# Ledger of designs, part 34: designed miniproteins, single chains, continued (4)

Each design is a single chain, and the fold is of that chain. pLDDT is the mean over its residues in the fold that is shown.

## One batch from the design tools (miniprotein)

Design m13231
Fold by ESMFold2-Fast:
Structure m13231 (fold): chain A 116 residues (1-116)
Amino acid sequence: SLKEEYEELIQKAEEELKKNPDNARSYMLLAQAYFELGEYEKAVKYAEKAIELDPDSPFLAEVYLIMAKAYFKLGDYEKAKEYAQRALETARRLGNPVLVDEAEKLLKEIEQKLKE
């Protein structure tokens, strides 16, 4: 099942962190997995840790996008907008058109919520 796949991803990331506790990639994978499991506060916590450990990561736009989506699910639309804008700017700088499109779509959805 999809839940089992994310639980396996968490176990794999936790095993990597036992060997390399400052592995930013493992924290990014935990953030993604917890987001998909609906644990949005944990997703934010692990995404923040990933950014702290590697602020120049090639995955920085993806991590900002996870934070934006998680804050959106938590109803914090101001923080969702802040991180979606950071994701967009980072994706443009790193030349990732897929993440540019995702961040732009998320920003439009956040804007609709902020008009309510």
Scores: mean pLDDT 89

Design m13232
Fold by ESMFold2-Fast:
Structure m13232 (fold): chain A 92 residues (1-92)
Amino acid sequence: LIEEGREALAAGDLEKAIALFEKAYEESTDPREKAEALTNLALAYIAMGDYEKAIEYAQKALELDPDNQRAREALAAAYLLMGDLEKAAAAL
């Protein structure tokens, strides 16, 4: 489910990716697997341009797995895309 969702996301099939990640979240009983599904939902919403939902899902992932580096990266990316000018200035 997560791997299939990542393939759909890479192909630009955002609707399929979201459905697969939601199913992965529902079928998992492991908090780390749930956090990974939520992290991938955050990445899918970033691809859709819905940065507010991306932030919500990334934060939920970090509540379940505070050490999830991918969730922290997704959260940082969503904030950056919403106008974090400090990182934009550092890249110039």
Scores: mean pLDDT 80

Design m13233
Fold by ESMFold2-Fast:
Structure m13233 (fold): chain A 62 residues (1-62)
Amino acid sequence: MPDEKEVELTLAVMQAALYERAGDFEKAAEWYERASKIAEELGDQETAEYFRKLAEEARKKG
């Protein structure tokens, strides 16, 4: 059974991708930051850093 936080992480990443595809890079960055925080709560610092970098790159595009 997947952890509830793992499901929340997946949904946050899906929302970020949706907004990025729609050209709403500010919203995409917000969802990547949420994904980063959830990854930190799961103890996955490498994944958290990865999503934080994606948030920064999304902001550079907007």
Scores: mean pLDDT 82

Design m13234
Fold by ESMFold2-Fast:
Structure m13234 (fold): chain A 58 residues (1-58)
Amino acid sequence: MEVARAVAPVPATSPDELALRPGDLVEVLEEVDEHWWLVRNLRTGEEGRVPKAYLEPL
């Protein structure tokens, strides 16, 4: 399981995006492209796309 941490607040601006709080741990499910990852929030169980620039791999 690849885990990353949100380093900043992440807004969701469309229904396929996931909002994160700083410090949220996510499982990386798929690298959609070079800028976006599909992740699952380990706190809420919600899935969505997040810009990888907001994530720090653990």
Scores: mean pLDDT 82

Design m13235
Fold by ESMFold2-Fast:
Structure m13235 (fold): chain A 71 residues (1-71)
Amino acid sequence: EVERLLAELRAAVAAANAALRAGDREAALAALGRVVEATRALAAAVPDEARLEALLAPLDAELRAAADEAA
């Protein structure tokens, strides 16, 4: 299940990054909502905080880079 949830989160982050780079604010907000939901599901499945942070760190960095590029 963790791998499936992580794949869902990766897909949501990819969609958010694409929308942010395209300057599509409405699509970006919708995709970011999916990122929040996917992150919550993953957090519920991964009780180890250090492991959860290790899984989220590269995706957070990628999303932050896309947001900075869009700004």
Scores: mean pLDDT 79

Design m13236
Fold by ESMFold2-Fast:
Structure m13236 (fold): chain A 95 residues (1-95)
Amino acid sequence: SMIEEAKKHLEEAIEHLEKAIEAAKKGDDETAIEHADKAHEAILKALPAVDPIKATSAQFLILSAKTSLYLGDREAAIQDLEAAKEIAEEQLKEL
C-alpha cells in the first residue's frame, strides 16, 4: 500500500539522518553530506502519504545542514539534521 511504502521510506530517511549526524560528529563531512542526500531522496519518496508542510520543513533543514557542512559549521548542521530526524519520526508515528 501507499502507507507501507511511505513507512519504509521514512524509516530509510531516519536511518540516513542518524548516519549523517554520526558522521558530522566525527568530522566526516563528506559522509555526512552523502547520507543527508539519501535522507532527502527517501523523504521525497514518502510523498504523497506524509504532511507536505512537515516534509518541506524536513527538506529545508537537510538543505541548511548540507550548507552548514560546506561552510564548516558542524554544530549548526547537527542541530538541523536532528530537527529533520524528529520531523521524520513524528510523521512515521502518524502513519
Scores: mean pLDDT 88

Design m13237
Fold by ESMFold2-Fast:
Structure m13237 (fold): chain A 92 residues (1-92)
Amino acid sequence: MKEELIKSLEEKIEELEKENPNSSELANAYTQLGILYIELKKYEEAIKYFEKAIEINPNNWRAWENLGIAYEKLKKYEEAKKYFEKAEKLLK
C-alpha cells in the first residue's frame, strides 16, 4: 500500500516537473513524498525531497519543520535546530 502510494506520487512528480516545475503543487508533492519516507525511516531520502520543496517555495515553514524532524531522527541536532528556527521565523 505505502509503496504504491510512493510510486503514484513519484509518477505525479515526474509529470509536474515537466509541466509545472516551479508550482506549489510540485512543492507540496515533494513534501508529501518526504513525509512518507520519514514514515519508512528513510530519513536521508526524506531530506532530499524536503530540500526540493524548499527550492521551489523557501517560505514553506512545513518543509523546514520536516527537514528539522528528519535531521533530528538522524541525531544531527545542530542542523535540526537551525531548520526548526527557520520554520519558526516563517510561521511568525
Scores: mean pLDDT 84

Design m13239
Fold by ESMFold2-Fast:
Structure m13239 (fold): chain A 76 residues (1-76)
Amino acid sequence: MKEGVKLFEQGKLEEAKKLYEEAIKTNPYDSWSWYNLGLVLDKLGKKEEAIKYYEKALELDPNFGRAKDNLEKLKK
């Protein structure tokens, strides 16, 4: 968890992506891991993939305000 955040803040986006993908393999119901992967993909310019992962975070936690806000910004 902390390592992925540090990598993202350092601009090591591919390394951050890998750590969050491993987190999802370990716990696929962790809405924060899906949300953080969405943030990494958004920063990489992969907006369509970011939308999918923000939607997954909201499926797991419908009250996830940050995921909802980022989805609304990316959809229009």
Scores: mean pLDDT 79

Design m13240
Fold by ESMFold2-Fast:
Structure m13240 (fold): chain A 77 residues (1-77)
Amino acid sequence: SLVELARELVARKGAEVSRAKPEDVFPDINARLAAAGLPPVNLRDLAAYSLYKQGVPLEGIAEALGITVEEVERLLA
């Protein structure tokens, strides 16, 4: 599956093949918020947090989101 492939590539520092869009990580979150009458969340922040919780290194998160490691650190701070 795509998810298993993504984990393998990230585990090997092989993020050159896989870039996750924030909306692909949390496609349902904004729909659930809209149903509750709440404003949309910052998907970039949520995507970075989710990848970090999954054990993805900062370099892998940066590559998946197309940003710098420094920007990932700012999002998680």
Scores: mean pLDDT 61

Design m13241
Fold by ESMFold2-Fast:
Structure m13241 (fold): chain A 61 residues (1-61)
Amino acid sequence: MELEKRLEEVARRLEELGMSELARIVREHVTELLKQGKYEEAERILESMEALVDRLEERRA
């Protein structure tokens, strides 16, 4: 599923930034939302995390 691939990519990028605890929390929360069929909430969280990671990577580069 597309959202699962996005979750793994976001979590991987968070771990690379040293944010391992946040990566774990995001994995747990989004996985739970997907299991509950709350795809819109899961996508919203992933979009927010992707934006955060993009911004942090830009600042650290």
Scores: mean pLDDT 81

Design m13242
Fold by ESMFold2-Fast:
Structure m13242 (fold): chain A 63 residues (1-63)
Amino acid sequence: SIVDDIKEEMKKKGKKKLTIEELARIVQRYDPDLAARIKQRLLDEGKKEVTLEEFEKLLNELS
């Protein structure tokens, strides 16, 4: 799933947050339209990075 791929990426990089670009690359493999919407929402909020919890909230709002 998208969430599992994001968790794995965070583990591999030893990070608690991913950049908008890193998130968009993962989401794009599943749903390019959803990836674009997540990117736009984060840019509108002035965010550069998100936690897993923030991403899961966005996924629930935009799905």
Scores: mean pLDDT 82

Design m13243
Fold by ESMFold2-Fast:
Structure m13243 (fold): chain A 98 residues (1-98)
Amino acid sequence: MPVAAVALPLVSYDAETKTGEHIATVIVPKDFDIEKAKEEAIRLAEKAVQDDPYAKRILSIEVSVRKDPLRPDLIIVTAVATVEIDPEKVIPGFDLTA
């Protein structure tokens, strides 16, 4: 089982391409099944997109795996979901002219 799992709210918005990003991170012990850790990170990223009222669809999900040099018994798995933003909706707090 993961020792920590978190999905961030919408991290970035690009008004020109009408895209945004959601990031999910899962931390697991080094002997954990890495493919299951990747699946969990993807699941959390997809859940964050589903909970985003401005996201229309997922365009891509990129998964990366990193070892923590200060915690050699842990592996960090990160999923970045790029989403298409609904152009008919206003996104508060983002620069819509950039």
Scores: mean pLDDT 73

Design m13244
Fold by ESMFold2-Fast:
Structure m13244 (fold): chain A 69 residues (1-69)
Amino acid sequence: STEKIIEDILGRVTAYVEHLIKNKPELSLEEIIELANSMADQMAKYYGLSEEQRKKLLEELNKRIKELY
């Protein structure tokens, strides 16, 4: 289902962000956010998510990233 695809993308990208925060101190928060959004958007396009669904995914991703700080 679309909901499972969105949750999988969110989980994978959030885990990668947590890894970057812990292991890549040279990366700024802005660079981490840019990388995360790029990765999530590419995954969403691969799974054929609509523009509306991709926008919602990116909004939820950015909310989750902010909660890590």
Scores: mean pLDDT 85

Design m13245
Fold by ESMFold2-Fast:
Structure m13245 (fold): chain A 62 residues (1-62)
Amino acid sequence: VTLSKGDILMWLKHQGLTIDEVKRRLNLPPDATIDDIIREVDVDGDGTIDFPEFLTFVSKLS
């Protein structure tokens, strides 16, 4: 299962999480961009997010 940047953003909206709340939970600065959030998810830096990467991201938000 592979997730895109758009898939992650859609999931966050469905969970009721704001981008600012996500940045806070990931310990990112307030001026961080969506691309900075995606970098936290995309550990391999290949521009796609697999299911284990997504689970790691979800655990950071919990």
Scores: mean pLDDT 75

Design m13246
Fold by ESMFold2-Fast:
Structure m13246 (fold): chain A 86 residues (1-86)
Amino acid sequence: KKKLKEEIEEILKRMEEVAKRLGELAKESGDPELQKLAQEAMGKALELLKKAVEAEKEGDYEKALELYKEALRVLEEALEELEKKM
């Protein structure tokens, strides 16, 4: 249980870093298409994050971890796509 919480904390920290970078690059791009891509990815990640928080409240840390990993993946994929187009 505590090991899963540590993994969740690490993912949340990484997610914060990726989201910050994604927002910075989208703004620097000046490209409305790339800005829309970043906004859509952040919206998807937020929905997954909400589901993960509900799973944690229910004590289902395994489900929460998977949802947090999916949210991070969405943000990382968007960051990679944005970096490739800049």
Scores: mean pLDDT 83

Design m13247
Fold by ESMFold2-Fast:
Structure m13247 (fold): chain A 58 residues (1-58)
Amino acid sequence: DALARGRALLARARELGAAGDSEGAGMYATGGHVLLTQAGVPEEEARALAEEAGAVGR
């Protein structure tokens, strides 16, 4: 279930960003993007969700 795993990675990215770990947030956001795309989420939507998650704690 790539969708559930992708969403979990984006949630972790948000946690890391909020904690000040911008590198970790970016890595998990990228992983979430890949998994959401594999689950059939449109590329533009998956990218937007990943960018939003990775930008937490900017």
Scores: mean pLDDT 80

Design m13248
Fold by ESMFold2-Fast:
Structure m13248 (fold): chain A 94 residues (1-94)
Amino acid sequence: MIKPLSEEEKKLLLEGLDKMREAIDNAQTKEEAIAQVERILDEMLKKIKSEEGIILVTLVGMAVALAKRSNMSLEEIKTFLKKVLDIVKKEIEK
């Protein structure tokens, strides 16, 4: 069994996801959207200790890496990343 998220880590992750969503909505370029999400992910990884939390942050990081390699427009990247954040948020709120 993996080590589950603590209540403190759940709150920190939910706050981080909300900050990522805000950064994505405010981004004017693909590079800005990606860079802001990567920065927030790096800050979260420094504070998360549970295996579940590390896995969830890594999944968001993989989605960002896919977006970075893609030929998606800014709007497509915003839609894709926000959908990934919504999926991760739903898993945390179980």
Scores: mean pLDDT 84

Design m13249
Fold by ESMFold2-Fast:
Structure m13249 (fold): chain A 60 residues (1-60)
Amino acid sequence: AIAIASVDYSATDPTQLSLKKGDKLKILKILDDGLVEAENLKTGKKGLVDISILENLKFV
């Protein structure tokens, strides 16, 4: 699945992924706590992202 970052986000924890608005993310795993494990396709980095800051989620 692919999602797009809706806002800029700076990671405050090394498990989190830093994002810029409009970054494309590959969703690797969806977690029950409203978190996803994702890869930022622009930077190649992986980490946890809050699903509330993601938009245009596609399961294709």
Scores: mean pLDDT 76

Design m13250
Fold by ESMFold2-Fast:
Structure m13250 (fold): chain A 100 residues (1-100)
Amino acid sequence: SGFTDEEIKAGVAAIYLGVGNLALQKGDFEGAVELYQKAIELAKGIDPRLEAAAYYNLGLAYSKLGKVDEAKKYFQKAIELARDVDPDLAKEAEENLKKL
């Protein structure tokens, strides 16, 4: 079995998500935003779980940048996507949204 275009996109999206998480941990919040946006572009319509995780982490990165309106927007997107695919992530996003 070879890789499909969707499998390749999901795999590369997971790499962007992982590198974005490293950027977030190092305090490179602007770099994390760029990496999470690339993860979303690749996961969108292909992997809702990965897309939801990327939106959640994008919300965290914007929160760290003090961009409250953007953080709220992306936590809300994470909740909407995660509700059916990752209920624990949806709950974490709801808790972070309430703290803003």
Scores: mean pLDDT 90

Design m13251
Fold by ESMFold2-Fast:
Structure m13251 (fold): chain A 60 residues (1-60)
Amino acid sequence: MEEELRKEIERLKKMKEYAKKNNDLFLQTVIDRMFDGLIAEAKERGLEEIVSEIEKLKKE
């Protein structure tokens, strides 16, 4: 359960780094929206540590 969520977080983190390197503001916005979705899911599941982890990645 958490393992699948963590894999998705790692995938989005790599995509965000790619978007930053290519100065793709649209892709960065899309990825931030996807992080918001994962935060909502983690909150519903009571995964406070994962919420904090995603919020930190979003602010990078």
Scores: mean pLDDT 79

Design m13252
Fold by ESMFold2-Fast:
Structure m13252 (fold): chain A 66 residues (1-66)
Amino acid sequence: LQDLGRQFREAVEAGDRAAARAVLAQIEALARKNPQDVNLLLFASEGHRALGDEARAAAWAARAAA
């Protein structure tokens, strides 16, 4: 997760939204395989929020609360 988090941050800082979305998709795939890992679910939520996708951010936050 730390490496994926760094890759996401670097893509966002570079303005490369396509790369940021690709990294976020990898984090989402990990979160779906580990639904009890609240940190992965919250990262997916915050990642979408950082990209301005509030609806998807809210959906992932709801999974973390379940």
Scores: mean pLDDT 81

Design m13253
Fold by ESMFold2-Fast:
Structure m13253 (fold): chain A 81 residues (1-81)
Amino acid sequence: PEGVREAIRAFVDSFRLPNTSPEGLQGLEDVENALLEALDLLLVEKLSEEEVIKRLIEKGYSEDFARMAVGLVLQFQEELK
């Protein structure tokens, strides 16, 4: 999980350019927090993909975003052994 957590932070950081606005930085922080929450539910709590999606929707994320977040976390996990 720590390797995937670092990959999520690096991924979000790749969008932090020198000219990123304060609003853009806040948006990136919100995305990072959502991805880290998906990581904790999926890789630490060992919930199924559908259960994680449901939990994220209950927390206020859209279904499309929840599915994207789960898919991205799983992609990072497969790339990091």
Scores: mean pLDDT 76

Design m13254
Fold by ESMFold2-Fast:
Structure m13254 (fold): chain A 79 residues (1-79)
Amino acid sequence: GDIEEAIELAKKAIELAKEGKGKEAIELAIKAAELLADAGYVPEAIGIKLRLIGMLLDGESEEEAAIKAAEEIIELAEK
């Protein structure tokens, strides 16, 4: 289902970020957040995306921002 797919994509985003593939990691983290929205977690998904954008604007690396967003997705999905 959408929740299980969101967890899988978020875990893959963390793997890509650890490999230095920050752009691909961000794309998967955004996709995982969209799957959370599809599962009914719309305000939470918007919040994750806004925090991700804020981290990037504040000069966080793409890798670190993607990891933080992905970890938040996993925490919400496993609740």
Scores: mean pLDDT 86

Design m13255
Fold by ESMFold2-Fast:
Structure m13255 (fold): chain A 58 residues (1-58)
Amino acid sequence: ELMRAKEDIPATGATELSLKKGELVEVLARLPDGRWVVRSLATGEAGLVPASALEPAA
């Protein structure tokens, strides 16, 4: 499933992914704490991001 970053997302830990507003990601897994494992389509890098900072890319 494709999602888009609603805002710039800084990586604050080693498992987190830094994204820029408007960046497209593929959702790989959803965690029960409200974070999702995603892969950036621009860089191919995978990591955790807060689900609240993502929106459907339609």
Scores: mean pLDDT 78

Design m13256
Fold by ESMFold2-Fast:
Order: C-alpha cells, then structure tokens, then sequence
Structure m13256 (fold): chain A 93 residues (1-93)
C-alpha cells in the first residue's frame, strides 16, 4: 500500500498516530510542491467544497455513500498532515 492509503486506513480506524507516521513517510518521498497540492486538495474536501478539481492521486479518493463521514475523514487527514509537516521543516519552505 502507498503511505497515503495507509494514512486513510489509519484515520478510518481512529489511529491518528499511525496516520501521522504514514504522512511523514509520504512527505519524505515527495516534493514540497506535491505535498502542498495534496494538502490543498484535502483541505478543500474537508470543508465540503464540491471541487471539480481532480484529485491528483486516486488513492486519496474516498468513495462512500455518507458525505458527512467522508468530510470527517478529510478533516482528520488535514490535521494529521499538519502534524507531519510540523515535524518536517524542509517541507515548509
């Protein structure tokens, strides 16, 4: 599984610490520009914005019949992403 898929699964299970660790590994393997684009996509989804902007990574697509649960998962991912980025100062340039 990709680090992003592992982070999503961890959030679904309520394991925020595991999600943060998976996102730290993701940030080590991507450019700051890619990380910023993913964070923006997650943040827009978390506020329930119907963005016609295609998510660049299909592993970030959460197909569920419950839009409230989907938004909640994206909000938790945004918070985990913030924690991961805070401990990786190179990604915050």
Amino acid sequence: MSDLEEAIEAIKKGDREKAVEALKRYLENVSPEEAANIFTALALRAVGAEVDAEIPDPSLRIDTDDPQKEAEIYRELVEAFREAAKENPEAAK
Scores: mean pLDDT 66

Design m13257
Fold by ESMFold2-Fast:
Structure m13257 (fold): chain A 67 residues (1-67)
Amino acid sequence: MEEEFQKAVEELRAALEAQGLRVTRIRFKNVTLEDLRALVHALRDGTLPPDLTISADSEVEVEAELA
């Protein structure tokens, strides 16, 4: 589980870096691997800002700056 979750986190970071951002902090609250992957997918598609709450029970906050 940790390996798959870590991979999703790395994919999120890579997606942000592809947009010219450097991830400085990521905070998770009640986030599942599936929720995280959905967030990564939306971010890669450019439909999601770095700071977003997916649902009332699933929250992820990402702080990034220009690389």
Scores: mean pLDDT 63

Design m13258
Fold by ESMFold2-Fast:
Structure m13258 (fold): chain A 80 residues (1-80)
Amino acid sequence: SLEELLEKIKDPNASVEEKKKALEEIIELIREGKLSFLEAAEALNTALEELSNDPNVSEAEKAEIAARITATLRELVDRL
């Protein structure tokens, strides 16, 4: 579920790899049309905030994640 994926991203004991996999699963739910626009936007903003503030995520990985989230948000807006 979306809630379980967001819980994984917020988990301080989860690895960076686990958090990145959870983000990809959220993006897949969005692309499959399983989330409302508001749920998708809120989930992506939460993921961006949590991963950007994770000290175990490198600056290069943070930039990659931010670009991927931004691209997904653009896709959402274009579907309105």
Scores: mean pLDDT 84

Design m13259
Fold by ESMFold2-Fast:
Structure m13259 (fold): chain A 65 residues (1-65)
Amino acid sequence: SISEVGIELRLMGVAVEFGVSVRVEREGDTIRVYVELESEEQRKALEEEAKRLSEATGYRIELVL
């Protein structure tokens, strides 16, 4: 199982690879990721990673684009 910190670090890592700033907040079982993406490819990649992590961990991951 991936820890809460592990989820945040993985999502932040993806954002850093895109060269964008990210803010991650947790509220209970929900992790919110605040990021500004201008590329459709970057958006799809982040959505795919969020979906994978959500399915693997049981956390609800919300992307705020």
Scores: mean pLDDT 74

Design m13260
Fold by ESMFold2-Fast:
Structure m13260 (fold): chain A 83 residues (1-83)
Amino acid sequence: MEKALELIREILRIVGEDKNLSQEEQMRAIGLVLRAIGALLEGDKEAAKRDFQAIENLVKSSNASQETIDKVREKVKELEEVL
């Protein structure tokens, strides 16, 4: 659990630091993170993994930098491996 929470914090930091992401896009990513945390608290790891994949897809389809896209993809992959 602690490793997953640390990776979630890193995703939120990466998303929050990218000035090419709109406030609306950043808020959608936060909403997906909160939903994923809720799923993890209920023991639904499959739902949580889908929400993390949705964050990756949101960032990939946005105006985010390639660096942000690559970093989020890496952190989502690590999350899927520790869940």
Scores: mean pLDDT 84

Design m13261
Fold by ESMFold2-Fast:
Structure m13261 (fold): chain A 71 residues (1-71)
Amino acid sequence: SAIPASEADSDRAKALEAIAKGNEAYAAGDLETAIEHYEKALELLKKANAPEELLEEAEEAIRLLREEAEK
């Protein structure tokens, strides 16, 4: 079985990968795909017990992207 600390580190690594994919999609103008990747990153960060301040900033960023996608 995986060690709990290693699982948290793995979730952080996966969150960073999801953020990178989200940034790539955003740069390509695919806001919907960017939002999906950022939402996945947020879930992984929550699972990794990231600071609430970081989670709040991420949630706000996703909210702004959703507003941009509606235009």
Scores: mean pLDDT 77

Design m13262
Fold by ESMFold2-Fast:
Parts: sequence; C-alpha cells; structure tokens
Structure m13262 (fold): chain A 96 residues (1-96)
Amino acid sequence: MAEEIREAVRRAAEIQGPKNLRSALLMASLSLPLEVRERFSKAIVEAGDDPEKLAEAVASFPVEDARLLLRTAANLVKKMPGDSPEAAEILEKAAE
C-alpha cells in the first residue's frame, strides 16, 4: 500500500508536472479535517517541487488519510489541462 501510494504520486507528478500535482495535493488537503489538513499541508510544502519528496510525504501518512487525499486530488487533477485523465486514473487506483 505505502509503496503503491509512493509510486502513484511520483508517476502522477511526472505526467501532470510536480508543480501542478503539488497544487492539487494542497487543495485536496483543504477538504480534510483541520488536524489532518495541517499535517498534510506542512509535509507537501516541505517536499517542494520534487516528485520523490512529494511521494514520500504522502506515503508517510496513515493509509486511510493518504487514500482520502489521493481521491480528492484525483478529482482536482481531472479538471486541470494536459494529461490529467492519465494522472487522475493513477491516483484513483492507488486510493483503492
């Protein structure tokens, strides 16, 4: 699970771009409960635009929290320009 989450985030960042994926992850974190949201926001900001660091940040959280974040991020990515459908599908599969 954690390895699948890490690989999905890294691959989505390569397809969508790390800046766009980071923005989607930050927006997704705003939809979570306050306590979980603060933890995710800090980790994602610290990861910056590095695909591997973004993947590590998301995978470091409990599986349930990471899955909620990825489901929300996938919905946001679908609305972005570019290869959004492919990136969103990868995130959705990891959220299962």
Scores: mean pLDDT 77

Design m13263
Fold by ESMFold2-Fast:
Structure m13263 (fold): chain A 70 residues (1-70)
Amino acid sequence: LDEGIALLRREVARLESQVADGQARLNKLKAEGAPQEEIDAAESDVKANQTALDGARRWLAELEAARRQA
């Protein structure tokens, strides 16, 4: 259980970093007036990473709750 929680915490941190980097890139593309297709692609990537992050956070919360009840 502890190993699974540690791995999932690392995955959450990785996804948080990817979402932050993706959002920064999206903001830069918008500020620079990049083509709409490039902005849309960046926005889609941020959305996908945010969905993955939300799922990982939910799973981590469940594992941490189970650990506290043990």
Scores: mean pLDDT 84

Design m13264
Fold by ESMFold2-Fast:
Structure m13264 (fold): chain A 80 residues (1-80)
Amino acid sequence: MEIDDALVEAVLYDMQAYIAEKNKDYKTAAEFYLKAGEAYDRAGLRDQAVEMYTKAIEAAKKAGDEELRKKAEEHLRRVQ
């Protein structure tokens, strides 16, 4: 039940992050990629979580948001 909800949330956050990135709203993209990674991790999809955290790091770098970048790097280290 909750795992299925987490997968739906992950897909929706990934899509929102992609839209934000296309709009060059890199801070919003990084936040949504981070949330998508957390949701994929809850769903047990570690490879997808790693991909999302990696995208969050890149988006945070483009946004110049050092705090958000470090948070995404911390999440990436937990999942690997």
Scores: mean pLDDT 85

Design m13265
Fold by ESMFold2-Fast:
Structure m13265 (fold): chain A 63 residues (1-63)
Amino acid sequence: SLDDLAPSVEDIVKQGEELLARAPPEVRPFLEGLLEKARQTTNPLDASAILVGAAAVLAAARS
């Protein structure tokens, strides 16, 4: 893997998969939908925005 400051869509999706693995069952389908949308994008900035949204949902579900 490349140690770049701007991660690829694939790298961002892998981070999202790690978040999903730790997600409670109630939010898992919603996070899976966001991750699927991230996989469909070719723009790393769009994928990053989707991942940030997914992380926010996970944080809210845990608080």
Scores: mean pLDDT 75

Design m13266
Fold by ESMFold2-Fast:
Structure m13266 (fold): chain A 102 residues (1-102)
Amino acid sequence: SPLEELAEALDNVIRTVESLLEEAGVPKEKRDEVIALLRETKQRVLEAFEADDFEAMRAIVDETIARLRELYPGDPVADTVIRTLRAAFDALLERYRERKAA
């Protein structure tokens, strides 16, 4: 199922972010907060995907990045996480566009 494939891809992105936070020595409480936000984002993205709403998927991603910047202003680790998320989500959204065009 394309929905299951997207869900697995999003889980892989979340695991990558969790590993980056652990390697950077980020405290567990802060890591748990970031991962909880990303799990919420995953659910919202999957709901938008089922609704075939590509614009909503993009808006949800942009909102998540903005929230991370607001929670952790000027944090170099947060900047690394944001760059990783943006690249991963852009790749996922492009795959979704290719599927919709086919």
Scores: mean pLDDT 81

